# Designed miniproteins, single chains, continued (2): the designs that were tried, part 8

Each design is a single chain, and the fold is of that chain. pLDDT is the mean over its residues in the fold that is shown.

## One batch from the design tools (miniprotein)

Design m4243
Fold by ESMFold2-Fast:
Structure m4243 (fold): chain A 85 residues (1-85)
Amino acid sequence: IEEKLKKIAELTKKLLKEKYGKEIEVEIYPEKKQIIFTDKETGKKAIVTIDFENKSIFVEAETVEMGAIVGAAAQEALEKVLAES
């Protein structure tokens, strides 16, 4: 689980930089199956909770923009990481 969370976090961070030009800080909480993404420019956070059984994510974000871009990038990252397993 921790290894998959780390891969999802790293890929999401890469996608956010490449597609949206955002520099993101990442924190991983394996026990909660959560990744926290912080925009380094604004300090605003998005929390992604991963449901590995349903292959889905739940996103809680401080702004609509952070929710939208992090949600899209994290879902894409999850799908790619699960396809490689």
Scores: mean pLDDT 82

Design m4244
Fold by ESMFold2-Fast:
Structure m4244 (fold): chain A 90 residues (1-90)
Amino acid sequence: SESEEVAREIARATREAIEAIERHEKDPELKKRAIEVLTKGGLEALGYAARGDLEKARRVAAESLREAAKIVKDPETKEFLLKLAEEIER
């Protein structure tokens, strides 16, 4: 279903974002905060996808990625998170 496709896209983007932060962010506190934002936002977005609110699911997921991008210090990780946010909103 379209809901399952959107949920898979959100789960993939959230996973890839967390993996990038774990690998490249050196500050332990920024790492924890960014991952918390992505975990909470990703779960909320998946909840919207499960209810069929696909536009809101994509928006919530993208906003969590942008919020995480504001937290992280590593420039390449920041750019990667913003790219994932743009891809999710399409």
Scores: mean pLDDT 89

Design m4245
Fold by ESMFold2-Fast:
Structure m4245 (fold): chain A 79 residues (1-79)
Amino acid sequence: SIRDIVVDAMAALGLDREALEEALAGVTDPKEIIRRVAIVATRQGKLNKSALTSIGLALGLSLDEINEAIEQGIREGSE
């Protein structure tokens, strides 16, 4: 699935696989996928905006949608 591809890509970049699988459980919306990955990445101190942008574009999102989702994820992950 799209979710499994995103988990594999982010785990390869050093994010915890279990945390990614938990955060993305039941999530199908591409924008919500990017937001939740940004939360996990921010909490782990491993945010890679270029990688998230590439994935978001591959999922059919615009740059504006990706940037909004990343910014929201950073805010929530920093709490």
Scores: mean pLDDT 87

Design m4246
Fold by ESMFold2-Fast:
Formats: structure tokens, C-alpha cells, sequence
Structure m4246 (fold): chain A 71 residues (1-71)
């Protein structure tokens, strides 16, 4: 998947779990940081990403959620 396609699918996954206000930054070819003040269930996010074909490690520190895509 291209980085643009990955970013789009991450955005769709966030919307699917009810997150509407967020920013996504790409920090490497396979790592994205989502910044949001909304409550995010990381388990639901991981499941939503899997529905869109993305397997990832998800970690959260404060308002930042790091999504590291596993190939």
C-alpha cells in the first residue's frame, strides 16, 4: 500500500469508530502519528484497521496515537 492509501485507510478507520477531530502525520514510510483530544479505544481502532487490511502496532502517549504498520 502507498503511504497516501495507508493514511486514507487510517482516516476511514478513525471515522468508523466515531473519531471525527484528528490530525495525521507521517513520521516514516510505515509509521503514522494521530493527534486527537477525543477518547479513542485502541482495541476498536486496531480492529477497524484490520477491516481495512492494515495490521499495526498501536501505542498511545497523551493526545498522540502512534500507528506502526506491520508488513
Amino acid sequence: MSPEELKRKIEEALHAIGVSDFEISQVSKNTFVVTTKEKVDLNQLKKALEVFGIKAEITQEGDKITIKVIE
Scores: mean pLDDT 82

Design m4247
Fold by ESMFold2-Fast:
Structure m4247 (fold): chain A 89 residues (1-89)
Amino acid sequence: AARQAEIARERAHLAREQAEMDGAKSNLDKATAEYERLKAEYEKNPDSEEIKRRLEAAQGSIKSYQGTLDHEQAEAAREAARLARLEAE
């Protein structure tokens, strides 16, 4: 009885973590596309301080989103391991 409720809660938690990873991956893909676009613009106008600053900001966004994705993947792995232990009992 109580075990079934706990398993259901852990499954819901894992599903939420998966949705958060999907969101983080989408954000990373968008940030990467923006970086590549700005990089191409900078190659055409290498003296543009504005484009250079935007490139640096986009690189920072990529690092931030990658960190979020790495964190969400680690959380999902921990929740999956917890669920596996509950189901094995």
Scores: mean pLDDT 81

Design m4248
Fold by ESMFold2-Fast:
Structure m4248 (fold): chain A 83 residues (1-83)
Amino acid sequence: SARLRALAAGLRALAERLLKSEDPLVQEIAEMLLRIADALEAGDLQGALAEARELGRFLYENRSPTSEAIAREVDALLAAHSG
């Protein structure tokens, strides 16, 4: 799907930006976003959903202003590509 590829590209771009951070929490979130993007690019919707669920758990357990700002950016990408 063209929409899923566009979403994956957006998540990958966000993750690559976040990997430049020196914050280990931000780097961990970036790695999780890359796994979601990889699954979406492979057409593995169940794998993408499983990785998204792990990201949600991680964000809940590691709540901070920084993680909440990243969660809002992810939500904005999802809204832009939900059609």
Scores: mean pLDDT 86

Design m4249
Fold by ESMFold2-Fast:
Structure m4249 (fold): chain A 97 residues (1-97)
Amino acid sequence: MREEIVKEGKKIAEETLKENPLSDDEIKKLGQEIKQKAQQLVKDKASKKEMLEIQIESVKYQILVLARKIKKEERDDLAIQLYKLKLVLEELKKELA
């Protein structure tokens, strides 16, 4: 089972990087934009839907950062973590729908 989860995590990483061919600087900028938007939504006492949407964007960002790290470091523990984040993302998307 662990071996299959690692393989799936690596596949998700490869697909994520293919869909998001961003530079390290672009990834850093994306993270800052998400953080600023999240802080503003908290200040404005945003709706549950708006908070859920920013949570989805935050998880997508975490997946992208982790996918980049997996490509560089080839660590199985990171692949397992990415697989778990993908499950969280799918659950959040279902809650939004």
Scores: mean pLDDT 82

Design m4250
Fold by ESMFold2-Fast:
Structure m4250 (fold): chain A 95 residues (1-95)
Amino acid sequence: RKQLLLDEAAALALIGSAIIKMNLPRLKPEDVEDAKKISEALEQLAQAAANGDIPTARRLADEVIKLAEKSKNPDIAKLAKTVAESVRRLLDEAE
């Protein structure tokens, strides 16, 4: 059960990153750098979750939320925050 929760957390983080990357060409130029940082943090979050490194994954989820709150694009911010909060919940269940 723990491994399935960690795999789900990793998959959600990767899906979030992929959606952001697919939308990079549609963003204002000034929003692209922040969106790239969010997608990179989500990929690092996915790797930490997949590796079972729950403390690192929690820190990265918090970093994604922080980056989302600084984002000027409300849709990217909402997506990133929703994904990171869902991942955090799965990490709490996995312990």
Scores: mean pLDDT 87

Design m4251
Fold by ESMFold2-Fast:
Order: C-alpha cells, then structure tokens, then sequence
Structure m4251 (fold): chain A 84 residues (1-84)
C-alpha cells in the first residue's frame, strides 16, 4: 500500500535526522571537551575556530531535531489515516 510506504519513508527520515542530531551534539561535546583539556596548548585563534565549529555543530543539531519532529508528526498523521 502506497500510504504504508509513505509512512515508512517518513519514519526513516525522522530516524535519520534524530541520528544526525545525536551525532552533531556528540561532535560539539567532544570539541568542547578537547578545548577544556587543551586550552593551554592552543592559540587564541585555534580556540576561537574550534569554538565556532562546536557552535556550528550545536546549531546543526537543533535544525536536525526540528526536522525529525516535523517528519515524525507527518508519519503520525499518516498512521492515523491508515487506522481509519
């Protein structure tokens, strides 16, 4: 059934974005941990660049989380139609 295929696609997209958000959050956390451990060994410019990268990963995580929520809602709406 085409609606069941659409539901599975939306769930796959939502799960993909959730995984991306988790990955970006992990990357940001790792960069912040690295900065905290290596602050004395890094130049101010290197510290600023790594902080900007961590901030970019945090922003990417938030966008991925928003996309995951959107696709999850669309999947739930289709699931309700399948039950009618």
Amino acid sequence: DDLEKQYKQLKTLADGYKQSADHYNDMAAELNSYLQRNSSSLTPEQQAQLQALADAYNQAAKLAEASAEEYEKKAEELYKQLLE
Scores: mean pLDDT 88

Design m4252
Fold by ESMFold2-Fast:
Structure m4252 (fold): chain A 69 residues (1-69)
Amino acid sequence: AFLEALRRLARLAAERNPADAPLVDANVAEHAPGLLAEARAAGLTEEQMVELVEQQIAENLARLAEAAA
């Protein structure tokens, strides 16, 4: 689901800044409805939105791996 994908992305970001970890659920709850509304207005399906978030997670993981090397 889109909320779960956003939460995973937010948790990945919080690994770089641990101070954000307690705010993950609140940040997702605050921003997810607006992002969903904007994406739907742009003609994106929920499945396409999940795919975009998963691609962003993969890209962030690749950048972390490259930075650690």
Scores: mean pLDDT 69

Design m4253
Fold by ESMFold2-Fast:
Structure m4253 (fold): chain A 100 residues (1-100)
Amino acid sequence: SAEEEIKRIVEGVIKGLETILPYLPEEEAKKVKELIEKLREALKNNDFETAIKILEEIAKFFRELAEKYRAEGDRGGASLAAVAYHEIKEAIEKIKELLK
């Protein structure tokens, strides 16, 4: 079903974020963990509109983090954050297509 496919996409994003967590500074890791918790709760309630809003918030977080790391000369951190941003944006577009 579309619902099961959306849940698979979001779980894939969560697994990707959990893989990135060890490479984030403590405060940034804490913020991402809080957003993952909210995202899991939205999935438990089949609240896909809220899940999309949380994913958009996570995407914005990584976009801003990539800009910060680039300004600081951290090319590795900037690349990691930019990849996370693009993967989350791709997931959002796939979910929106399934909700049509």
Scores: mean pLDDT 89

Design m4254
Fold by ESMFold2-Fast:
Structure m4254 (fold): chain A 69 residues (1-69)
Amino acid sequence: SLEEELLKRLEPPLREAVATASREQLQAAGAAFVAEAAAYADEPVEEQILKAAELLLERLRALLEAAAA
């Protein structure tokens, strides 16, 4: 299912981000994600969900890279 695929992709980097990032870093990443996801508002719902998951995953990676520096 889409839910199972999203959990498999997002759960590990999300757990790591919550463990390593500050509240301010998480808020900044969240705001950037919301702004980027808005670009896909005219897409079908399934495509919006998949693009949102990809954008969130990319933001989590960027956050983890910044935390490691």
Scores: mean pLDDT 71

Design m4255
Fold by ESMFold2-Fast:
Structure m4255 (fold): chain A 70 residues (1-70)
Amino acid sequence: LDDGIALLRDTVAREEAHVSQERAELEKARKDGAPPEVIAELESRLKTEQAHLDGMRAALGDVEAARAAA
């Protein structure tokens, strides 16, 4: 169980890093004056990655709560 939680925490950390990279890429594109279609594509990708990360964080929280309660 601890190994599973550790793996999930590592996976969440990797997704957090990925989302941070996507945000940095979007910010750079905006500052560089990228076309609206490029900005929209980056925003769409960031939204999808953020939703995935939020789901993983919720799953991690559930597993940690179950461990603490059981």
Scores: mean pLDDT 81

Design m4256
Fold by ESMFold2-Fast:
Order: sequence, then structure tokens, then C-alpha cells
Structure m4256 (fold): chain A 98 residues (1-98)
Amino acid sequence: EQEELKEKALAAIEAGDYETAVEYISKITDPELQRELLARLMLAQIDETLPTIDDPLERAELEIARRALQEFLADPSLSPAEVTARIQAEVEALRAAL
């Protein structure tokens, strides 16, 4: 059952149907799988948006988020709080450098 919802969510993400993807992800009861699929959804949206961004700071912030999501997908046992804290620290460092 969880695998079927995963396959449907991934197919919707690949099709660019993010509303349908969110619907399937919301039905997943396994919190680890739900987080993985939400990370994949966010990564897909960032990948579509990133080439359209002209602002260097906004692009850098999205690149940091993209790397953190890729790290989480490579090792879903990583603490989401630790990943979020790292993103915040790197964004703050970028803003301080400007």
C-alpha cells in the first residue's frame, strides 16, 4: 500500500502535477516515506525554478536548499532539524557576506 502511494506520488512529480503529488503524499502514513517524497517534490520544484532566478542571493539560497534535500534523500536517517539548521547557517553567512 505505501509502495503504491509512493509510485503514484513519484509519477505525479515527474509529470509536474504537484497538486496530485501532494494528495498522494498526504495519504502516506509512514513518516519517513512521507518526508522522502516531500523532499523529492521540493527538489523537483527547485530544479524547475532555479534556471529562472537572476538574483544571486535567491539562487544561492535555493542551491543550499537543493543540496540539503539531496543529502536527506541520500541518507533519510539524517535529522531534519540538523539539515534545517545547516541551511539557516549557510543562508545567514551569505547574507552577512553581502
Scores: mean pLDDT 74

Design m4257
Fold by ESMFold2-Fast:
Structure m4257 (fold): chain A 79 residues (1-79)
Amino acid sequence: STVQKTVSAFLSAYQALEATSDAIRVQLVAMAIEAYKAAKFNDPTITANAEDRAAAQEIVAASSDDADLLRRLELFLSS
């Protein structure tokens, strides 16, 4: 879906901007979460593909300081 493609773009941008500040990374992750929440609300059969879930897991593993936000992204994308 368009929303899933948008989330993939956010996660790809996050990975590409490794020198970017944590604040910007947290904002991109928050936007991805909100996009998935909107998609799920409209169609509960929508799930993240394996690539998006792998990216989310990588972000979660790298980001101990934002555990609550990033764990929510991991759980959301793994559903």
Scores: mean pLDDT 59

Design m4258
Fold by ESMFold2-Fast:
Structure m4258 (fold): chain A 97 residues (1-97)
Amino acid sequence: SMLAKIKENLEKALADFEAKAKAHGSAAAKAALDAFKQIVAQGLATIEKQPDLIFKLYKDPKEQEKVGEKAMKGDEEAQQIVKGIWALQVAEEVEKK
């Protein structure tokens, strides 16, 4: 399924980021890895909750901009949607490699 493929690609992105963070060996790299893991988890949860919305927005740059503006104004739902769009973008970039 598309969702299973997204999960697989996000796990590959996490493994790559973890390897890079480990190579750096710094506290900052560990903090960046922890933040990346959290955002990936939140983004994936949003895709699982609202897959049709996230897939629709991913193909619509104009509506992405509007959701981004709402997120910047503190709309919590918009902030979660932005994380979902970002996670889908990360998964698609892994797929292209």
Scores: mean pLDDT 88

Design m4259
Fold by ESMFold2-Fast:
Structure m4259 (fold): chain A 76 residues (1-76)
Amino acid sequence: PPVAVITDDAELPPLEGVVVDVTDLTVDGEPVKAVGVSFEIDGRPALALFLLPSDTDVRVGQRVTLSGTARRLILH
């Protein structure tokens, strides 16, 4: 499926989300965690995928806030 990239080079209001998937992956020999977060944009469900360090303490069902200056990936 196509992926949209949102560039967040400015402060955005916090978006509340829920972790729906956590998968341990290896990318180019480096261990990472792929974390899927479900949230809403303009009343529509959206899914963002984050690649985080393998030692990140994150669990399915955890509530998270997405805010600050970051690049984000959204699945269509």
Scores: mean pLDDT 62

Design m4260
Fold by ESMFold2-Fast:
Structure m4260 (fold): chain A 93 residues (1-93)
Amino acid sequence: AVDAAKARMAAAAERFAELQEKNGLTDASEGYRGLAADIRAATTKQEVTNLSVAAAILGVGAINEISDPEVQEEIRRLMRELIRAGQAAADAL
């Protein structure tokens, strides 16, 4: 259960990275790829919770940088998926 939830959380972070790279935000994309690696390495509820907070902060930044409303909605969708997966991983730890 924990591994599946962490895998979903990491996959959401990777989709964020791909979306940001597609929209020319290379530095932000690298940040989300780093976040995905940290999610896979996380072993405690506190680590997963901190990574969910970090993802939310980065997601808000991305919405402010991108003016396309369809891309903004995809960012909100991925943020919701990542936070929900993070909560499931934390609850299983």
Scores: mean pLDDT 79

Design m4261
Fold by ESMFold2-Fast:
Structure m4261 (fold): chain A 80 residues (1-80)
Amino acid sequence: SEEEKQELFIITVEKMAEAMEKYSKVKKEELDKFIEELKTLSPKEAVKKFREFLERNKDKLPKELLDQLEETIERFEKEL
């Protein structure tokens, strides 16, 4: 259902945020603001917004984390 997709997306976003907080140089305040914004968007819009965020912050993300986040988003997008 759409509700189940939305719930799964929120859980996925929160897990990705935890990884970025622990392993990236992205400021917590910027990350928190971004995550709250994603929760207000449709899954398709949130995927687009998340990719834009990764592109803007690619210099602050370890390559291994960036690859994992991109794989997670692509996997989720295939289910939309």
Scores: mean pLDDT 79

Design m4262
Fold by ESMFold2-Fast:
Structure m4262 (fold): chain A 110 residues (1-110)
Amino acid sequence: MLEKLREILEAVEAGDYDRVIQILKELGAPDEAIEAVRRAKEAPSPAQRFGDLARAFSLLYQRLPADDKEGRELLSEAVNAAGDRVNAEIDRLMKEKGLSRAEALRELSR
């Protein structure tokens, strides 16, 4: 279990959503979590990808044993890694297009 959760974090950091889907299947994750990652892979914006990944990992988090602190920390890190990608894209749009943070977030949500 724990080794597979580390592999999920590494795959999210790499943007390898196919690997995330494979690991979720190996873990017996609910179909809703797998479908959320599939939506994240195909999502037209980083903000939508973040939302779908956060849902997938929330569903997986609920399946962890109550005493699995390390597994819960790894899933939290995976969600944070997905969020960092959204923040990086917001910063890029602000810098390259001269948008405000609110305007950049709106453009990413299209």
Scores: mean pLDDT 75

Design m4263
Fold by ESMFold2-Fast:
Structure m4263 (fold): chain A 90 residues (1-90)
Amino acid sequence: LDEDAEKIVKWLKEKGISLESFFRAAARLLQKLTPNTPLEELIELLELSYKQAKELGVSEEEFIKKMIKGLMETLNVSAEELIEEFEAEV
């Protein structure tokens, strides 16, 4: 799981995906679990979570890695499947 998350982080960097684009993709995935929640509200929630994590000394890379792990576990998807979802934002 850690190796899979690192693979996705590397892929995101190689594709030049911004933190904002990452939050949009993650929010879209989370919306599948909560379809009544607007996409922009989920993006704001993720941005708030990042701000709070940053204030607690969590790095951007560490936060993204933890988010990726959480998405993989919650959605029960492989690293390859998650990359396919993020490719829709590229």
Scores: mean pLDDT 79

Design m4264
Fold by ESMFold2-Fast:
Structure m4264 (fold): chain A 65 residues (1-65)
Amino acid sequence: VTKEVAAALRLIGIGIEYGTGYLVKFEGDTFYVAVDSSSPASEKEIEEMRKEAEEFGFKLEVYYL
């Protein structure tokens, strides 16, 4: 499994766990995710997604819904 696939699966898993975020795309070295900013859990979800992406050597950009 490539590192981008491993990172994508971790981000998808976080989105499922929190129930509001989802992976939009991977482009260059950056994962793009969408997160419901009205959710009380959105800050923790974004933080966990960012940490996982950075641990794999990727950037994270967030679309706030």
Scores: mean pLDDT 82

Design m4265
Fold by ESMFold2-Fast:
Structure m4265 (fold): chain A 100 residues (1-100)
Amino acid sequence: SLREKIIKLLEEMRKILEEELKKSKDPEAQEKLRQAILLLEIAIRLVENNGDPENVEKAVALARSIIEELHEKGLLPEEVYEKLMKLIDEVLALVEELKA
């Protein structure tokens, strides 16, 4: 289903961010990574509970903003950032299909 595909992509993003959190030595990066992880967990719960797709989109968009800020500050590796942005774009496209 569309919801199962969205959950799988969100879980992949959460796993990537959790691995980056384990590697991080910067307290600001650690806090922002924890915030992004929490937003993805909120998005997963919303999808699992047949929540409003617009609220899923908002949670993912907030996580995206944090990831972009981490990248801009040099606190996230380029290859990790590019992979996360591709996954975010895929999730947002599937979330748009849920609104149809």
Scores: mean pLDDT 90

Design m4266
Fold by ESMFold2-Fast:
Formats: sequence, C-alpha cells, structure tokens
Structure m4266 (fold): chain A 67 residues (1-67)
Amino acid sequence: MTRTLEVTEELGDGSFLAAVDTETGHKFLAARLASDPSRVVARDMETGRQYAGTLSADGKTIVATEV
C-alpha cells in the first residue's frame, strides 16, 4: 500500500524526518539513506509497519510503499 506523508520536523541534522500520514494521521519516523538522501525508510509508529519511500524536492512530502 502507498502512503503520502507530510514532513513535520527534521531531526538529527536532517538524517531523520518526523512525518504524518495525510489520510490516517499516523506518525512516522523516516531515515534518509546516506548514499541518496531523496530515498527514505519510514516506519509507522502506530502499527510498526515499514515503508520505502521518496522525499520530494522541497523536502515536505514523502511517498512511501509498504515493504
């Protein structure tokens, strides 16, 4: 399943992003890949499910698919 997340906060010098699912309101924690910071691994903090996603060019949106 694909989720759209709104980035609410940058953490750890931007290595981590706090985000919220725009449909469910669930909180996510996303980690940027060091090799490609446009790619993220996100975890749903409510369900524990993992997602692989892409950060938008403006840094405000993540589109993530469950892995």
Scores: mean pLDDT 84

Design m4267
Fold by ESMFold2-Fast:
Structure m4267 (fold): chain A 85 residues (1-85)
Amino acid sequence: SEAAEAARRAGEEADEAGRLAEEAAKGSGPQAAARYTGYSIRAIGSGLHASLMGKKSEEGREAAKEGAERAVGIGGQALRAMVEG
């Protein structure tokens, strides 16, 4: 189904972005920090998309858009909040 295919792709993107974030975290300096942050945001957004699209095709698309906007807007503090809440 379309939702299953979208969820699979989003899951693959989340996994790849997470791997790149971990690699960037082993670096030092401002550019490594920027790469880590960018990849971490992508991993969260794609992971949220995979979770939501896997259950509801139409509602999942809107919720994933809102989730991605929130992830980008909240920055590094959202990363910690998601882990603890």
Scores: mean pLDDT 61

Design m4268
Fold by ESMFold2-Fast:
Structure m4268 (fold): chain A 74 residues (1-74)
Amino acid sequence: SPTDALVDQQERSAATLIAELKANPNDKIVQFMVGAEAVVLSRMAEKLRDSDPALAARLEAVYNKMKAVLNEAK
């Protein structure tokens, strides 16, 4: 579905940001970008929870991974 393609793109974008933060854990701009993207992913998951729980779970998994990496960077 078009929504599946959007979730796939969000997963790829998040993976890139996570890799950038892991490479530069003290980069405050990258930390901010990871934090901002995590909020967007969390809100998307909330909206999809009832209509498409599988896609919501995928977004929640990425959100949790981003939060974990951000906490390690602090």
Scores: mean pLDDT 86

Design m4269
Fold by ESMFold2-Fast:
Structure m4269 (fold): chain A 65 residues (1-65)
Amino acid sequence: SAEVKARRRELVIEAASYAALAMHYYVKATKDSSLTEEEKKKLRELADKYQAKMDELEEEHRKLL
């Protein structure tokens, strides 16, 4: 239905936003030589958190047939 298609599109957009955030923090943790190992670990944990949110939204998208 049109309503299901609209909801699936919203989930894709939200998942893409979390993917962008995860990538941003992952790249910063790997490339910013001014950061301590503790700071890099915190950024990787933050990136993992956003990746998990993206995965949840993608799973919800898959449930909508």
Scores: mean pLDDT 87

Design m4270
Fold by ESMFold2-Fast:
Structure m4270 (fold): chain A 98 residues (1-98)
Amino acid sequence: MAEEIQEELAEKYHERLAKMSEEKKAELKAFLEEKAPEHKELLAEVEKNQTLENYEKLLEFVLEVTKEVALFLGMDEEEIEEKMKILKEKALEELKKL
């Protein structure tokens, strides 16, 4: 789940990052670094107790971060919502396999 979301985000991030200004790149990097501790804490909670509730909390966090990153990448909000829907479907399929 989280790994697949991160892979898709990383792939699109890499492509769009290459086309971004240095200022926007620094802003995005700072944002991701600020969110990294919170992401790690949510992952640790999932590792300690693998419940649907803990996975849903992690999913909600990742979707919020994905939306903000997509905005930094210059995507329209409507397009972001469509991509988040796809990522959410993939994440839920992974959760159902557990």
Scores: mean pLDDT 73

Design m4271
Fold by ESMFold2-Fast:
Structure m4271 (fold): chain A 79 residues (1-79)
Amino acid sequence: SSVDEDEVDTGMAQIVAGVIASISKENNKPIKLEIKDAKTGETVLSVDENGNITVHGKLKGPFTVVTTEGDKTTEKKYE
């Protein structure tokens, strides 16, 4: 397959940016975000309440976005 060795996973970055933007518009509180592999349940990417992004791996297929805002947890599945 044609892959760029220095290319960031733009799909993952765009998903994270879009989710952060959507949540920030609705809420004025610290928000945490985790992207989990839907098959393994493994955390692939996390964003803390300060917007610091930690990449644990790459998306391999269907995934779940878990958003935590105080005591509120929201899960969305993506295929």
Scores: mean pLDDT 66

Design m4272
Fold by ESMFold2-Fast:
Structure m4272 (fold): chain A 80 residues (1-80)
Amino acid sequence: ALTIPDFLKAVREGRNLTQYSFALQLGVSVSHLSRLEQGLTTPSADTVQKLLQAIEENKPLYELILGEEKTQEMLQYLQD
């Protein structure tokens, strides 16, 4: 199954974004995003909601980068 660290790195790299740019788009600190991508911390409830919103607002882009199956797996994981 796709993990949060793998998901975040795949989306960021697929969009050709720096950690700084991606953190700004999500509304989180660069430090928090870096730790999330490394699997060193769990996402806060606020971060989970921001990730859900980001995917739902631009679902076709996430499906283009990750594929439909992995995008659905991540949405399901974040909603639980």
Scores: mean pLDDT 81

Design m4273
Fold by ESMFold2-Fast:
Structure m4273 (fold): chain A 87 residues (1-87)
Amino acid sequence: SSDAVRDLRDAIQQAMQLPNGLQILHQGAQVISQSDNPQAQRLAQQALQSDDPGTVGVLLIQASQVDPRAGRQAADVIRQQVQQIQS
């Protein structure tokens, strides 16, 4: 769904503004790595191996297009971590 991708993109952009943004994005990748979809799992593993937030963000979006449910779960986790730091 375009809405699921949009929600995840927004969460990624918010995380990237924080000093620990990469760590937050890696938590999203860990969620997607538990997906039942092998392509989503591979994309999430590539994200976990990258130390570039931009690359991680792109891989998370690609994984969410393959498994929208895992993408929504990742967006929720990323949003929750962002809110905890901003509170």
Scores: mean pLDDT 87

Design m4274
Fold by ESMFold2-Fast:
Structure m4274 (fold): chain A 82 residues (1-82)
Amino acid sequence: MEELVEKLRKLGEEGLAEITDPQEKAFLKRVVDNAIRAAEQGHLDVALLTVAVGLVVSKREGYEKTAEYLEKIGDLIAEAIA
Protein backbone atom coordinates (compact mmCIF):
# COMPACT_ATOMS: atom_id res chain seq x y z
CA MET A 1 0.00 0.00 0.00
CA GLU A 2 2.68 2.56 0.97
CA GLU A 3 4.60 1.80 -2.27
CA LEU A 4 1.43 2.38 -4.33
CA VAL A 5 0.69 5.66 -2.51
CA GLU A 6 4.26 6.90 -3.15
CA LYS A 7 3.98 6.05 -6.87
CA LEU A 8 0.63 7.90 -7.08
CA ARG A 9 2.16 10.90 -5.29
CA LYS A 10 5.15 10.92 -7.70
CA LEU A 11 2.92 10.86 -10.80
CA GLY A 12 0.74 13.62 -9.33
CA GLU A 13 3.84 15.77 -8.67
CA GLU A 14 5.14 15.15 -12.22
CA GLY A 15 1.77 16.17 -13.69
CA LEU A 16 1.58 19.30 -11.53
CA ALA A 17 5.10 20.28 -12.65
CA GLU A 18 4.12 20.05 -16.37
CA ILE A 19 0.79 21.93 -16.09
CA THR A 20 0.85 25.74 -16.16
CA ASP A 21 -2.91 26.50 -16.06
CA PRO A 22 -3.88 27.16 -12.38
CA GLN A 23 -7.40 25.72 -12.79
CA GLU A 24 -6.07 22.50 -14.36
CA LYS A 25 -3.38 22.23 -11.63
CA ALA A 26 -6.02 22.62 -8.90
CA PHE A 27 -8.21 19.96 -10.55
CA LEU A 28 -5.36 17.41 -10.93
CA LYS A 29 -4.21 18.03 -7.35
CA ARG A 30 -7.76 17.51 -6.01
CA VAL A 31 -8.27 14.24 -7.95
CA VAL A 32 -4.83 12.87 -6.95
CA ASP A 33 -5.23 13.89 -3.28
CA ASN A 34 -8.68 12.23 -3.13
CA ALA A 35 -7.41 9.05 -4.84
CA ILE A 36 -4.41 8.84 -2.45
CA ARG A 37 -6.73 9.36 0.57
CA ALA A 38 -9.00 6.51 -0.59
CA ALA A 39 -6.00 4.23 -1.28
CA GLU A 40 -4.51 4.97 2.18
CA GLN A 41 -7.85 3.89 3.70
CA GLY A 42 -7.71 0.61 1.71
CA HIS A 43 -10.54 1.68 -0.60
CA LEU A 44 -8.82 0.94 -3.93
CA ASP A 45 -12.20 0.70 -5.72
CA VAL A 46 -13.06 4.24 -4.53
CA ALA A 47 -9.59 5.45 -5.58
CA LEU A 48 -10.06 3.94 -9.07
CA LEU A 49 -13.57 5.45 -9.43
CA THR A 50 -12.21 8.85 -8.34
CA VAL A 51 -9.54 8.70 -11.07
CA ALA A 52 -12.04 7.39 -13.67
CA VAL A 53 -14.45 10.29 -13.00
CA GLY A 54 -11.52 12.74 -13.03
CA LEU A 55 -10.40 11.34 -16.39
CA VAL A 56 -13.90 11.80 -17.93
CA VAL A 57 -14.02 15.41 -16.64
CA SER A 58 -10.45 16.16 -17.81
CA LYS A 59 -11.26 14.94 -21.36
CA ARG A 60 -14.47 16.99 -21.39
CA GLU A 61 -12.62 20.15 -20.21
CA GLY A 62 -9.69 19.61 -22.63
CA TYR A 63 -7.18 19.02 -19.80
CA GLU A 64 -4.95 16.78 -21.97
CA LYS A 65 -1.97 16.65 -19.55
CA THR A 66 -4.28 15.83 -16.63
CA ALA A 67 -5.92 13.04 -18.68
CA GLU A 68 -2.46 11.61 -19.53
CA TYR A 69 -1.40 11.47 -15.86
CA LEU A 70 -4.78 10.21 -14.61
CA GLU A 71 -4.59 7.31 -17.12
CA LYS A 72 -1.17 6.36 -15.68
CA ILE A 73 -2.47 6.70 -12.10
CA GLY A 74 -5.59 4.65 -12.91
CA ASP A 75 -3.44 1.87 -14.41
CA LEU A 76 -1.36 1.64 -11.20
CA ILE A 77 -4.49 1.40 -9.02
CA ALA A 78 -6.07 -1.20 -11.36
CA GLU A 79 -2.87 -3.33 -11.18
CA ALA A 80 -2.98 -3.13 -7.36
CA ILE A 81 -6.61 -4.42 -7.39
CA ALA A 82 -5.82 -7.30 -9.81
Scores: mean pLDDT 86

Design m4275
Fold by ESMFold2-Fast:
Structure m4275 (fold): chain A 78 residues (1-78)
Amino acid sequence: EKKKEDEWLKKRAEELDKKSLSLKPEEAEKLTEKFIKYMDEKKLTIDSPEEELRKAAFELEESDPEVAKMLAKLIMDR
């Protein structure tokens, strides 16, 4: 199960990296603000336990896939 989750996180992080190369500055800023707001609402930080970050990323996949990709990137960059 966790191996499948790791593969999903890696794929989403790679998708964000590819999208970031073509993203307009205004779009990138808006996405970043949305991500920060989500993290604040859930009381998550880069120092949060990996399990909590993973759970939030999978929860976001259904409601906000773009923010889920940012959280996946954060997890993979740790």
Scores: mean pLDDT 76

Design m4276
Fold by ESMFold2-Fast:
Structure m4276 (fold): chain A 82 residues (1-82)
Amino acid sequence: SAPAPVDVSMTVTFKSADNKTTTLEVTGSENLAQIDELFKKAVEVTITVTVDGQVFSGSASSKEELEKVTKELEAKVNEVMA
């Protein structure tokens, strides 16, 4: 059968310098660039991705850690969506 629409959802939690947290739910593939932009404004980011019932998460408190987490999550999502 043809591939069913893959249900992909992301939750990103941002911690600002004033110790406030903001949670953003992002659904679909338009999320990776948004995460990068939002991280530039935050001091700590936790990313949780759910794809076809599988959950992947990672946290980053630096740009280098965010790049690693983003690449790892992107690879895992691509593996499930393939």
Scores: mean pLDDT 70

